# Designed miniproteins, single chains, continued (2): the designs that were tried, part 53

Each design is a single chain, and the fold is of that chain. pLDDT is the mean over its residues in the fold that is shown.

## One batch from the design tools (miniprotein)

Design m5816
Fold by ESMFold2-Fast:
Structure m5816 (fold): chain A 78 residues (1-78)
Amino acid sequence: MDQGMDLMTQATQARTNGDTDRARQLYQQSRRIFNSIDPNSSYYYGSQSSIYYINGDYSQSSQYLNISQQIDRQNGQS
């Protein structure tokens, strides 16, 4: 979990800095870790959403982000 969360943080920072390729790689690594732990995790869907966003697939990005947020609400994480 911690490694996946750290990768997500680094990916978000890279995206914010405009380093799209680095962000994509870090989100993909984070997604693999979350998928191995809990494939229905909000973190998995959140990282997958970010990958779609970086690839310009905004429709899929929005859909996966909504799934991530719904799972967070179900788990009481708001």
Scores: mean pLDDT 75

Design m5817
Fold by ESMFold2-Fast:
Structure m5817 (fold): chain A 68 residues (1-68)
Amino acid sequence: STSLETAKAYYDSFQYFKAQGRDLEAAEALSKFEDIYSTLSEADRKTLEEYIKQKEKSGEYTFTPLKS
């Protein structure tokens, strides 16, 4: 879905900006990701979670947004 692809793009942006030390842009990208994630179906969320896990295993994603 378009929403799923947009969520992936914002998560990529979050990882990129976080790696660059650009914390404001990273926070904005993460906020956009969270907004879209909240609107996704359970099936799309599962697909997105598997996508993120694969990117973490490949070393492309190194930062995890942990809710405290």
Scores: mean pLDDT 81

Design m5818
Fold by ESMFold2-Fast:
Structure m5818 (fold): chain A 60 residues (1-60)
Amino acid sequence: SKELERRYTIALFEQIALEAELWFLERSGAPQEEIDRVRGELAETQAEIDRLKAEIEKSK
C-alpha cells in the first residue's frame, strides 16, 4: 500500500529529526524534563516504525 509506505517514510524522517534533537538537547545541557519528553517521542516513533515495517512485510 502506498499509504503504508508514505507513513513509514514519514516515521523514518521523524526518527532522524528526533535523534538529532535529542543529541542537541543532551549536548546543550537542556532540562531533564525536555530530554525525557523527546526520548518518549523517539520511543513512540520507533514502535510505530516497527509496526509499519511488519505490516508492509505482510503485504509482500
Scores: mean pLDDT 85

Design m5819
Fold by ESMFold2-Fast:
Structure m5819 (fold): chain A 73 residues (1-73)
Amino acid sequence: VSDEQLEAAARLLLEVPDEVLEKEKKEIEELAKKGEVPEEAAKLAIAIADAALARDLEKVKALLREAAKLTQA
């Protein structure tokens, strides 16, 4: 994944309304509790949502880079 692609994805996440990010964060937490997603993946997804809610582009970009590494492994 290129730096350009990560920046584009991060900008798209920052455009998502806070209400939608909060809802997705809650759904991820519930899926993790049910064991339907790995806890590590859920924690990363929640961190991305939190960074997007804070409108921290660089942090979202860094977390998306970590997510890309996990999907390529």
Scores: mean pLDDT 78

Design m5820
Fold by ESMFold2-Fast:
Structure m5820 (fold): chain A 73 residues (1-73)
Amino acid sequence: SKESDIHEFARKVYEVGVKESGLSEEKASEIAGEVRKMLLEGASPEEIKKFLIEKGIKEEDAEKLAKEAEKIL
């Protein structure tokens, strides 16, 4: 389902934030929750990418995540 895909995507955002960008679990969880909300509200993949970069996710990882978001929107 779309809800299941959005949940899995938010989990990936959390994992990338912690593992690849060195973010705290608290900050990564906050970012993942906001991304989930943005997707439910119809945010574009480009808006997701911009948000992730602004929050400290590496540009390369943000680009990969935005491409995954495109598949579920």
Scores: mean pLDDT 84

Design m5821
Fold by ESMFold2-Fast:
Structure m5821 (fold): chain A 75 residues (1-75)
Amino acid sequence: SLVDEILAVYNDPSLSFEEKLREAARLMASAMSVEQQQFAIQGLQQKIADPSASPEEKRAYQIALDVLREVLAER
């Protein structure tokens, strides 16, 4: 299942924290429709622009945004 694949990524000791975020985001994005991906991109852009978000949160949102854009472009 998608959940089992995501859990395998998070439990992989060879991956950095950012690599785990990137791979998990790719798995999630690949399970989404084009419309769902476009909606998620807009939501992530809003979260990145939020002045209350920490630098760490913004970095995570940026990784997810970049992956969503890459997966959408591959379709």
Scores: mean pLDDT 85

Design m5822
Fold by ESMFold2-Fast:
Structure m5822 (fold): chain A 87 residues (1-87)
Amino acid sequence: MREEYLALAEATNAEIEANGYNEELAAEAALRAGELIAEYLAEQGKAELLEKLVKLAKEEAEKAEGVLKEALEKAAEYAKELLEKLK
């Protein structure tokens, strides 16, 4: 299900951009989606996918600006915290 997790994140971002992009709403949705995906991966014990999510969120944050960058950085840190708590 690795491709489904990445596709979900990408589809969510594309939907926000297509259906009336508002920078604050896009940032809030990106953060919330990232947190939900991270929590789901942690619950499933998918450490490798969670690590990949952290890397992807950081890479996207480097490409982003303003409030969206801050949201992606927050999502990456939250995913990293969950990764560190996995056994």
Scores: mean pLDDT 73

Design m5823
Fold by ESMFold2-Fast:
Structure m5823 (fold): chain A 89 residues (1-89)
Amino acid sequence: MEEIQKLIDEYAKLGAELGRRHAEEFGLSEEDIKAVAQDGADLGRVYAARLLGLPEVEARITVPFDPKAMEALGATADELRRRLAEEEA
């Protein structure tokens, strides 16, 4: 149980960090950086839950319909998937 929560928390933290980094690199506003980091954390939780065979967890998408914010979130999702594949290997 503790190991499951730890993995979920670690992936949530990773998703938030990657989201913030990508949003900052694209020059988004502070508010949009926060939204991308939040959505990145939720994606991390979803990916960790899937790795553990848990029930599907729905990611909360809060970024506005802005091309740069969506691009930053997409880059975050791609890097999370890549790291998850490396952990499974």
Scores: mean pLDDT 72

Design m5824
Fold by ESMFold2-Fast:
Structure m5824 (fold): chain A 89 residues (1-89)
Amino acid sequence: MNGSIVATTSRPVKEVAEGLEKRLSELPEVEELDVNVYPTEAVITLVLRKDADINEFSKKVVKILEELGATVTSVNPKGYVLEVIVKEK
């Protein structure tokens, strides 16, 4: 099953998703990245390299989300596929 990180934001979801995509695409652990933006949420699907430490990577994602003005509500790091869900508050 895929891992997940869920965050909420009072900022425009599209702006947080765009900032997150830019920051995550710079990380060497990311093999593939897909972004789906909806009216009140965005879902970023990450495929990590099999040698990546999912726990350390998840900590980096949490820090980036907080820097972008999102509040992380749930972290469940599993496997090598991670879904980051940003919801409008």
Scores: mean pLDDT 85

Design m5825
Fold by ESMFold2-Fast:
Structure m5825 (fold): chain A 100 residues (1-100)
Amino acid sequence: SKEEKIKILLERLKKKIAELDQKIAELESQDVTPENQREIRYLKALLHVLRTKGEELIKELVDKYDWSIEELYKQLMERLEREAQELVEKIEAFLAKVKG
């Protein structure tokens, strides 16, 4: 059922959020490098997008598409990762203007 698909996808989203929180903590415990700082920024943006938009996107995708759980999750993550990248680009553009 659609309700069962939503429940499964919400559980997968919660697991992904927990995994990202752990990865951020691990990276923040390492030496500060430009590469680590870029990765942390992206992961924090992704975490923010997953927390703020994930549930609504799950409901939208399940309502619009009669797809498998795997395809729904793939499309969910692709859309959220794209929004996270756009958020990072906006943050970096803002920071570049403030430093000038």
Scores: mean pLDDT 85

Design m5826
Fold by ESMFold2-Fast:
Parts: structure tokens; sequence; C-alpha cells
Structure m5826 (fold): chain A 70 residues (1-70)
């Protein structure tokens, strides 16, 4: 299981990670563009599109990356 530090710093790192893989500027800021991309990603993974960054979203994202490499 991947440990996510949900403190302010850990959340910024998670946001930067998602921004990098989505091709967005990796500034760690949860702006409208980043939130919209996260909600779309959540919808693709059949998760609640609330824009919240948690372990479930990270696990779903990593699982899909593995499938995309097949």
Amino acid sequence: MIEIDLSEEGRREYIRFLQRVLGLPADGVLDERTRKAIKILQTIFFLEPDGVLDEKLLEAFLRELERWRA
C-alpha cells in the first residue's frame, strides 16, 4: 500500500505528481484546470468526482498506468 502524507506538503507533492503525468505545469497548486483534470480522472476510474486527493485515487491511477503499459 502506498503511504500518502495528507499534510499540506504531502498534498502538494501528490498534486505535482498528477500534474506531471497529466502534462500540466507541476506547481502543486490545486487550481481550476488541475481540479477539472482530477475530476475527469476520477470519472474515468469510476470514483466520486469530488476533486479530493486520497489513496483511493492514487491506487486507481497507478493501476491504470500498469494496464496502459500492456
Scores: mean pLDDT 68

Design m5827
Fold by ESMFold2-Fast:
Structure m5827 (fold): chain A 75 residues (1-75)
Amino acid sequence: RPPLSPTQQRIQALTAELQRLLADALANGVTPAQLAEFRRLVAELEALLDADPDISPENRAAARAALEAALAFLE
């Protein structure tokens, strides 16, 4: 059980922020501002996933697919 890298900690923080925005959007409806913020966080997460060599290509593809599916759900 090695400690999380700074990149992995950042991924966890951004994932938590996405989950919070998704919960707010589901409770109160999606605004253009919330959708823009969600897109920004998805793009940042995808960039971090691409930058982390410890994430397997299969896990990276699965994570990207999940982020894209969440974004499509909000549109």
Scores: mean pLDDT 75

Design m5828
Fold by ESMFold2-Fast:
Structure m5828 (fold): chain A 72 residues (1-72)
Amino acid sequence: HMLEELRKKLEELEKQYQASLDAEGATNAANVDKKIADKKNEELQKFVSDMEKRIAELEKRIAELNKKIAEL
C-alpha cells in the first residue's frame, strides 16, 4: 500500500522535474541546439580523421604482408 503510494509520488516528482527542465531548455532552444550541433560536428570530424589514419595504417600493413607473401 504505502510503497505503491511512494512510488507514484516519486514518478510525479520526476515528471515535474522533467517538465521544468524542458521549459528551461525551450527558452534557449536555438542557442542550445547550435552548441550541440557544433560539438557533434567536432566529434564527427575527429572520428573521421582517426578512422582515416587507421585505414591508412591497415593498408600499409596489408601491402607489407602481400610483399612478404610474394617473396615466398
Scores: mean pLDDT 70

Design m5829
Fold by ESMFold2-Fast:
Structure m5829 (fold): chain A 77 residues (1-77)
Amino acid sequence: SLEKQAVEAAKKGDWETLKKLLSDPKTDLVAAGFMALDEGDVEAAKFIASLIKNPVERKEIIDYAKSKGYTDLADEL
């Protein structure tokens, strides 16, 4: 999936590929954020969340981060 490719690019530090994938309107940013958090990649999750303009979708990532124990990250989002 596009979301898996985005998380793999982030894990490799391939920020150019990550930006291209996250800019695709077919990419589910909330799903990508959840995947980044599941991988423990806080910086990727923070960057993905910064691209989410919808406050309801942003709250979903905040709540998920809190559920995983990333309280400091959730407070920054």
Scores: mean pLDDT 78

Design m5830
Fold by ESMFold2-Fast:
Structure m5830 (fold): chain A 99 residues (1-99)
Amino acid sequence: GSEYSERARQLANSDIEEVDALREKTQTLQQLLEDVKKAKTVEEAIKIAKKYGFDIKAKTIEEVIAKIEEQLEQLREQGRQLGDRMFSALDELVDQALS
């Protein structure tokens, strides 16, 4: 019915916004990681992270790097889950078309 078209539109818009958000966050974190690796002190590393909008608390540069890498891993997992949802939605659309 009409509900499937509206749901498909909402899912497509939500997925596009999620993909764009994940892309932007991933690029930002990759740039942050590069800048943090250039830091000479933990205070400088924390200041760089804060400049990118991340309030990281750490005692060493390695801890700052580890926390940024953890956030990148979380974004990768979110991307994988989004990809799985998109493929599942495609399979459901194909099944509906073949019915």
Scores: mean pLDDT 72

Design m5831
Fold by ESMFold2-Fast:
Structure m5831 (fold): chain A 80 residues (1-80)
Amino acid sequence: DAEKALEEANKIALELLKDGSPEVIERARRESKRLDEKSKELLEKDPSNPENRKQALDYSIGAGILDIAIGVQKVIEKKE
């Protein structure tokens, strides 16, 4: 569910802080895209449903956390 997806996104973000390898970055990127797509799908299907809004928000937050973590890693890598 969306809450578990958000929990998993947090775990991936924390892993990225310890290991900024290309493999972890690509995994985070794929998961962020998946969560963003799920959020959009729920909102497009029935935007008036409060349960769909709540789930869409959790997916969107998860995607955002991953995007921020990836962005931070890219800034670190681009230092030189």
Scores: mean pLDDT 80

Design m5832
Fold by ESMFold2-Fast:
Structure m5832 (fold): chain A 91 residues (1-91)
Amino acid sequence: DARERAIELLEKALKEPEKLKEALEKMIKKLKEAGVINEEEAKKIKELFEEILKKSPEEILDIAEKASREGDKIMEAALLPFQGVAAEIER
């Protein structure tokens, strides 16, 4: 079950909040250097990331599905650190 595997990986990623924060900061720096986001968008992404950190793995997947469906690029960016750390755990 792909959803069950994703929940397992997110649960493991959420046990490493400092690694998630480092991934966020690295991503924000790269996106700003590339001119993809401005300072206001970077601030919004960081705010959404902090809210996502408080959610369960199941809630995070539901947020990701909704963001993809709605084309919410700022929310999708806030979710990238979680996807990146989960992918590293999966190898």
Scores: mean pLDDT 83

Design m5833
Fold by ESMFold2-Fast:
Structure m5833 (fold): chain A 70 residues (1-70)
Amino acid sequence: MIQLPKSVEEIVARRQKMLAAGVPREQAVVYSLVEYASLYKIEIKPPVELSFEEAEEKLNEILKKEGVEL
C-alpha cells in the first residue's frame, strides 16, 4: 500500500530507502517530487512529462525553500 509522506524529512528518508533498495536514482527523484507535490498540494505535471533534469531541479529548489538537505 502506498502511504503518503507527512513531512519533507519523510520524503528524504523514503528516497534514501529507495536508493538503498536498488531503485534507479532517476526514478527515486521523480517519486520524491510527486510525493512532495502531494504533501504540499502543489500542481505538477505528470512525471512522464518531466525530464530527469527538470524533476531533480524542481525538487532541489523546493527542498532549498524548506531548508532540507538532500
Scores: mean pLDDT 61

Design m5834
Fold by ESMFold2-Fast:
Structure m5834 (fold): chain A 81 residues (1-81)
Amino acid sequence: MLSPEIQREADLGMVEILVSVQILALEREGRLEQAAAAREALREASRTWKEDPERAAEILVETLRRAGATEDAEAVERAIA
């Protein structure tokens, strides 16, 4: 079993991959403003993750939901639950 600290870092890595894929999808659709917002949210979440993973997840989920990526937002919520 992974230690809680290593598991937390693994969860962040998975979330970063999911959000990065969504950013690429938004860019391909020409939704550049939402892609930029998602990048900013990912940077903020990565800074916050070690201290407050619930807050970091809220930032990412809210940004993805506002972009219309409801399934990706749900995937992020599941990755951290």
Scores: mean pLDDT 72

Design m5835
Fold by ESMFold2-Fast:
Structure m5835 (fold): chain A 114 residues (1-114)
Amino acid sequence: MAREFIERVLAGDFVGAVELLLEAGVISQEKADFMLAVLREDEEKIEKVIKEIEEKVGIKFTKQELKDMVIAEILGRAILLMEELGEDEKLIEELREKVEEIAKKIEEAIKKRK
């Protein structure tokens, strides 16, 4: 499981990574459906989620911000697994940098759209 998930993430197969997490029971069907809709750029489903988030928390996210958040979550899960397995420290650091860049962009966007 862990190794196969890491291999899919490193290959850029984020859809396959999400499918594997669902198959393994690591994420719920609802969470998997949401992540897959965002990764597959299902505009109708993405627009519905953006509206629900805006109604619930008063913040309007863009489609790109949702996609970045989904990718960051997948990368974060891969980092934790790679650390547990003692994988390449340089590759782990490169993935951490990408996640931090996404997190900073989202934080700045949230502060601007209060």
Scores: mean pLDDT 80

Design m5836
Fold by ESMFold2-Fast:
Structure m5836 (fold): chain A 77 residues (1-77)
Amino acid sequence: MKISAEQAKKAADSAIEALKYEMERFPEHKDLYEKGIKGAEAIKKEAEQRDYLTVDEVLELAKKYGAESIGEALASL
């Protein structure tokens, strides 16, 4: 399964915005949200250099930052 670079970037931007909003509302979970943001930013950066990403690549990038749930959400594109 492949995710277009454009879809990956758009989804990553949306995830980053949502996580920043949640971090303001629930500061007790700040560390989890910060990991999610870093994972989404890494996926976005990789997508900027490519035409598409595979599901496995998205999951691996998210896993490096401890953001597996964000990786699963972005991989569902």
Scores: mean pLDDT 79

Design m5837
Fold by ESMFold2-Fast:
Structure m5837 (fold): chain A 62 residues (1-62)
Amino acid sequence: STRDILAWVLELMEQGKSPEEMRAEFRARLSPDDVGIADELINTYEIDPERVRAFLEGLLAR
């Protein structure tokens, strides 16, 4: 589900993964449609990482 993907992306961010490491994980484990969603999130993270973290934490009830 989209929620599971977003939770997993937040975990990768919390682990201190770089955007390139996160993109490699997406390519290995997600479908092409899900890769598109995750990649767009990482593109936003590269511009404003604190905003993306706060958004995901709020969305996931953290």
Scores: mean pLDDT 76

Design m5838
Fold by ESMFold2-Fast:
Structure m5838 (fold): chain A 70 residues (1-70)
Amino acid sequence: SAEDYLEQGKKALEEKRYVEAVVYFKKAIDLDPSEEIIEAAREAVKVMEEAGDDASAALLRSYIDEKEAE
């Protein structure tokens, strides 16, 4: 479920596995592009930026922007 992917993404963030976190958040958005899931993904972008993984942050931000445009 989207909630399962969201939990996996949060765990990957805690473990500083940012590339995996991006994959999980993208999967959560694909299943349920709700405001709640998009907001969680935006918080993940912020965490990645604060950690200095600008590449992972940019990938996730671009994906969010693409989904919100449609």
Scores: mean pLDDT 85

Design m5839
Fold by ESMFold2-Fast:
Formats: C-alpha cells, sequence, structure tokens
Structure m5839 (fold): chain A 109 residues (1-109)
C-alpha cells in the first residue's frame, strides 16, 4: 500500500513537470494569456492530486488529475498552431501516466 502511494506521487510529479515545461514553451512561442492561465489551472489541480495521493486518497487524486487533463486540453485548443504537434506529444505522455495511475489503483484493491 505505501509503495503504491509513493509510485502514484512520483507519476503525478512527472506529469506536473511536463505541464510546467509545456507552459514555458508556449510562453516562449507567444501563446495567449488564456492558454497560459489554463496551464496554471492544470498545474493547480495536479498539486491537489499530489496532496490527495500523499494522504492515500487515490480516488480524489484521480478526480483532480482528470480536472488537470481537462484544463490541459483547453490550453491545447488555445495554443498557437506552430505548437500543436509539441502539445499533442506532451498530452500523450500525460495520458500514458494517467493509465499507469489507474492500473496502480486497480492492483491495490
Amino acid sequence: MEKAKEEVVKILEEMRRIVLEVKEKLAEAGASQEALDELDLSIEHLDKAIEYAKKGDLEKSIEETTLAIEHFGDASDLAPSSMHSYIREAGLKIIGRVIRIIGIQIDVE
């Protein structure tokens, strides 16, 4: 049980780093403030997901992770066309990590 919690936290911290790097790259590319604000909301929900995971509340951690992904999707829709391929690649990395978290939750029960 403690190892599952530690692994979920690690995966969420990796997702947070990906979103932060996407925000920095989009800012450099001249993305709108609305796109950057959506990435800030994504990071805020990932921070809440990490907090819930540390408490062992994997259900709430997954709910917050889902909200983070929704905001990342909104930022993707607002992103400059030159950045669409980069954002899609980052989004696939995020989805892969979400699948791993769901797998860990299933294995704990």
Scores: mean pLDDT 85

Design m5840
Fold by ESMFold2-Fast:
Structure m5840 (fold): chain A 97 residues (1-97)
Amino acid sequence: MKLEEKALEYAKKLIEKYNPTSREEALDIVIRAIYLAAKEEFGSETPLAHLPLDKIVEIALKILEEFGFKASPEEVRERINRFSAELASKDLEIEVE
């Protein structure tokens, strides 16, 4: 899957740049990498909405495993929901125009 390959490339670059020391930091980086890959693929302001949640979870788990991090599907799903809520809240704060 081209999206999965791009997400992995972004994750590798971000992990090398930020050198995460915790599972939570690694998970945040991986979700951001998937967001960037989806944005490039779909060209949308809501790129994650173009993917079913279970598919995002699947991609995130595969990337985390490649970098030696273990996470449960439930933990990944919770983090994606938090990321989406933060993004929506930030967009609402910017939506004054």
Scores: mean pLDDT 74

Design m5841
Fold by ESMFold2-Fast:
Structure m5841 (fold): chain A 107 residues (1-107)
Amino acid sequence: SIDDIISRLEKLNEEIKKLTKEIMKLLEGNYIDQFRILSISSAVDLAVRMVKKQKSLDLALDTLESVRDELQLLLSETKDEKVKKLLQKMISLVNEMIKLVKELKKL
């Protein structure tokens, strides 16, 4: 159902927020990358809000795909193995969110 997809997106958004906290702690003193990860987390939250308010699903999808691209760029630049693992997990969660929004568009 639509409500089940929305509930799953909210749970994934909560996991993104948790990973954001962990990454922020590891990036202490790296203010540029801290700003980048916070911006990514905010964009994910905005995309989930768009879906919940029944706004354009295309706009939400574009936002999540842009977030995925930014995470992939950050991953390519990162030398810290702990940060890399958390970014890879965050990319996996964003990919699941993209699939759920695409499923919602078919309903």
Scores: mean pLDDT 90

Design m5842
Fold by ESMFold2-Fast:
Structure m5842 (fold): chain A 67 residues (1-67)
Amino acid sequence: KREEEQRKANIAIAAVLRAIGDLLDGDPEGAVATLKQTLEEHPELVEDLRRLVSSNPALKAAFDAAV
């Protein structure tokens, strides 16, 4: 159980870090694509991703575009 939860957390964190990298490079479409792909592969992560992006308006906008 905890190992599975840690794996899901790592996937969500990795997706957010890639999206941050895309946004810093001036690629908001890439950030949306990264989050959308993660949600398509792991739809159970929607609430975890929403919480992680809520503190950054650019990340939240990318997440809202991905859902």
Scores: mean pLDDT 79

Design m5843
Fold by ESMFold2-Fast:
Structure m5843 (fold): chain A 94 residues (1-94)
Amino acid sequence: AMPSPLELLEALRKGILALMEKNNVPEEVKEEVERLFDEALEVVRRDPTDTEGLLALLERAGKLFFSHTDDPEVQQEFERLVHQFLAGYEAWLA
């Protein structure tokens, strides 16, 4: 079965949180990223076709994460997780 936008976003959230934990990102940054994902989940629950609202929140989460880590390997893994989400989300929108 094709995963829903909510399931895709929850999988992304779990992956990003695990990446942050593995790389010893401070709790304050982790909590702020979690808040942005919780807000993104609310956007999806309200209107899963609000691509602009969802992408704006994901962009904010990415900027916050990247401002805290300069490790290109960690940044690349973050982008890989987001790309997997976007591919599934775009397939669902089609």
Scores: mean pLDDT 85

Design m5844
Fold by ESMFold2-Fast:
Structure m5844 (fold): chain A 99 residues (1-99)
Amino acid sequence: SLEELRREVDEALGKARKALEKALKEVEEKLKDEEVLERVKRAAGLFVEGVADPAELDRAIALLEELARETGSEELREAAEAARELKAKIEEYEAFLKA
């Protein structure tokens, strides 16, 4: 149903926000790399814009995946995966509206 798809988007959004917050804390406390921290903050900004714009969400995912690869951070990888799951749920919701 439409209500169920909307709830799935809301749940995925909450999960992605929590994963990004955890990744930001990990970078601040453990990596202590100011350049990486600035790039994670940029990804978080793109994510916020990406809730309304799929292109910005794609940019956020790509940057988080790049940072996860460069740093080996599990928290950054989890943030990228959660953002990708959110994108999939938004696409399912939009597909239902077009059907």
Scores: mean pLDDT 83

Design m5845
Fold by ESMFold2-Fast:
Structure m5845 (fold): chain A 79 residues (1-79)
Amino acid sequence: MAATVAAIEAEVAKIKQILAPVRELIQKSSDEARKLLAEIEALLQQAKDYIAQGDYDAAKAAVDRAKALLKELGDLLSN
């Protein structure tokens, strides 16, 4: 259980580290990029809430969805 929580928290931290240096750029970019950023941040918060409730399957699903949106955001910013 502790190892699973640590793994999910590590993924959340990694996504935040990827977003931190580019947050200002995203906020000055398109409406699409800002919406993706907001949805990613909402999913990371949901993952933390699910961990607090003991729902690790839902927490993992939220992180996996955040990772998919992070890829879409990266693709959008590359074009």
Scores: mean pLDDT 80

Design m5846
Fold by ESMFold2-Fast:
Structure m5846 (fold): chain A 80 residues (1-80)
Amino acid sequence: REELEKLFEKYDTNGDGYLDKEEVAAFFRDHPEVAVRLGFPGNPELVAEKLFELAKKYGIGDENGRLNKEEFIDLLTGVL
């Protein structure tokens, strides 16, 4: 949704239209309730690693290990 799009833009610190693992870890540091909802226990860095591992398993993300805005929203809203 619109709120998730704004969150993506907030954490896309270099403005390239992608979130890397460090940016996703920062998101989960600020929003640990999202990790719990997704079933990913652990610290924010491990949650980010698990999210990217799941993304790769389902063919989501680019070869550089980044998520675009659509992929980020889909992973958070229920492709899991």
Scores: mean pLDDT 72

Design m5847
Fold by ESMFold2-Fast:
Structure m5847 (fold): chain A 109 residues (1-109)
Amino acid sequence: DSERYKELVEKGKEEGDLRRGLLEVIILAAEEAVRHFESDPRKAGGAMATIINLAERLGLEVKKQKMNLRELLLETARILRELARRTDDPELREQLLAQAEALERLVNR
């Protein structure tokens, strides 16, 4: 029981560190998508695709069909809001919500 408990705690800690790293990459990709949306839509699209792929790795249900740019913005914003809802870190939660709101504003332009 002691050895099993220690192994589960170590595994959970490694999974937590990986999850945090993936969330930080997702935030960076969202910032890149917002920054390049008007100047380089292909780069912005690639960044949003990265967010969707990483969110699926974090256990989120994601749309796998072909999406137009508006649908991609809305799906990416939805994913960021869902990740924020599941995140216990208040700083990461705030950053995820801020990027979701920025992407949603691009849809209404």
Scores: mean pLDDT 79

Design m5848
Fold by ESMFold2-Fast:
Structure m5848 (fold): chain A 93 residues (1-93)
Amino acid sequence: MRDKLIETIVSLLESDDIRSQVAGSLLAAGEGLQLEVSKALFEHSKNYGALYTAGLWFKENGELKLAEEALKKSTESSDPVIKDQAKKLLEEI
């Protein structure tokens, strides 16, 4: 059951729909799954926005090395907004 919830949250965060991304973020926070979801995103996702979210949640939960690695991947985005946000967050680590 927990694994299915993590898969659902990952799918929501990788969506192009902002509402789905917000729903995924709220579910991860409400269920205490931010670290498990972030690890799944880091290991399996190629979505740069989702990798930024993983980096942010790793940082907020004290996983600074994983945060740095996830954010470095996010800086490879062709989207200048994602790239700039990832660079700014890396400067805080």
Scores: mean pLDDT 84

Design m5849
Fold by ESMFold2-Fast:
Structure m5849 (fold): chain A 72 residues (1-72)
Amino acid sequence: LWKIAQEAVKTIAEGIRKGQISERDGRKAMTEILEAAEKGDKQGLAQALEKAASLSSGETKERLLELAEKAK
């Protein structure tokens, strides 16, 4: 779970730089993802990743959806 969360945080940080997710939405998503991973909550992590993807566009959205599937 932690490895998926780390990849998601990197993906969101890059997405913010590319304008594919807003800084505000990206920060909220990073917090939710890290909290779910820390708790070992697989379902919560997948939901946080899917939510982040819905707020994203382009390659950022695609990568977050891939990570959500791996979290299940």
Scores: mean pLDDT 84

Design m5850
Fold by ESMFold2-Fast:
Parts: C-alpha cells; sequence; structure tokens
Structure m5850 (fold): chain A 66 residues (1-66)
C-alpha cells in the first residue's frame, strides 16, 4: 500500500533518495580513478550551503557524462 506522507516526511524521503543517487555517482568517479575529484565532491556535499551542494552535483554529472 502507498503511505500518505506529511510534507516533512516527504522532504526527508526525497532527500534520502537524492543522497543515494549522489553516492552512486561518487562511486563511479572512484571507479574511473578520479579519487581526488570524488573527495572534493564529498566535501562540497557536507557543506550546509545549498549552492555548494548544487556545484557538487553539477561536477558529478559533468564528469560521469564523459
Amino acid sequence: MKVVLTDTTRWIADRLIQIGEEVDLIFELEKRGNTELAEEVRKLFSSPDPEQREKARKILKEEVAK
């Protein structure tokens, strides 16, 4: 059955899904030998600044797409 989520619970669920996708992309960078870039992206994701997190996502997507 589908669970009816509150706005707060939905936000948490969406964030967890997003984190899972980001972790998978970081693992792809490590597999490709870009360990220094993977570590830099992890540092950006640990930032409380949403602009830094968006920068990290952009870097991940651009590098993985190569």
Scores: mean pLDDT 68

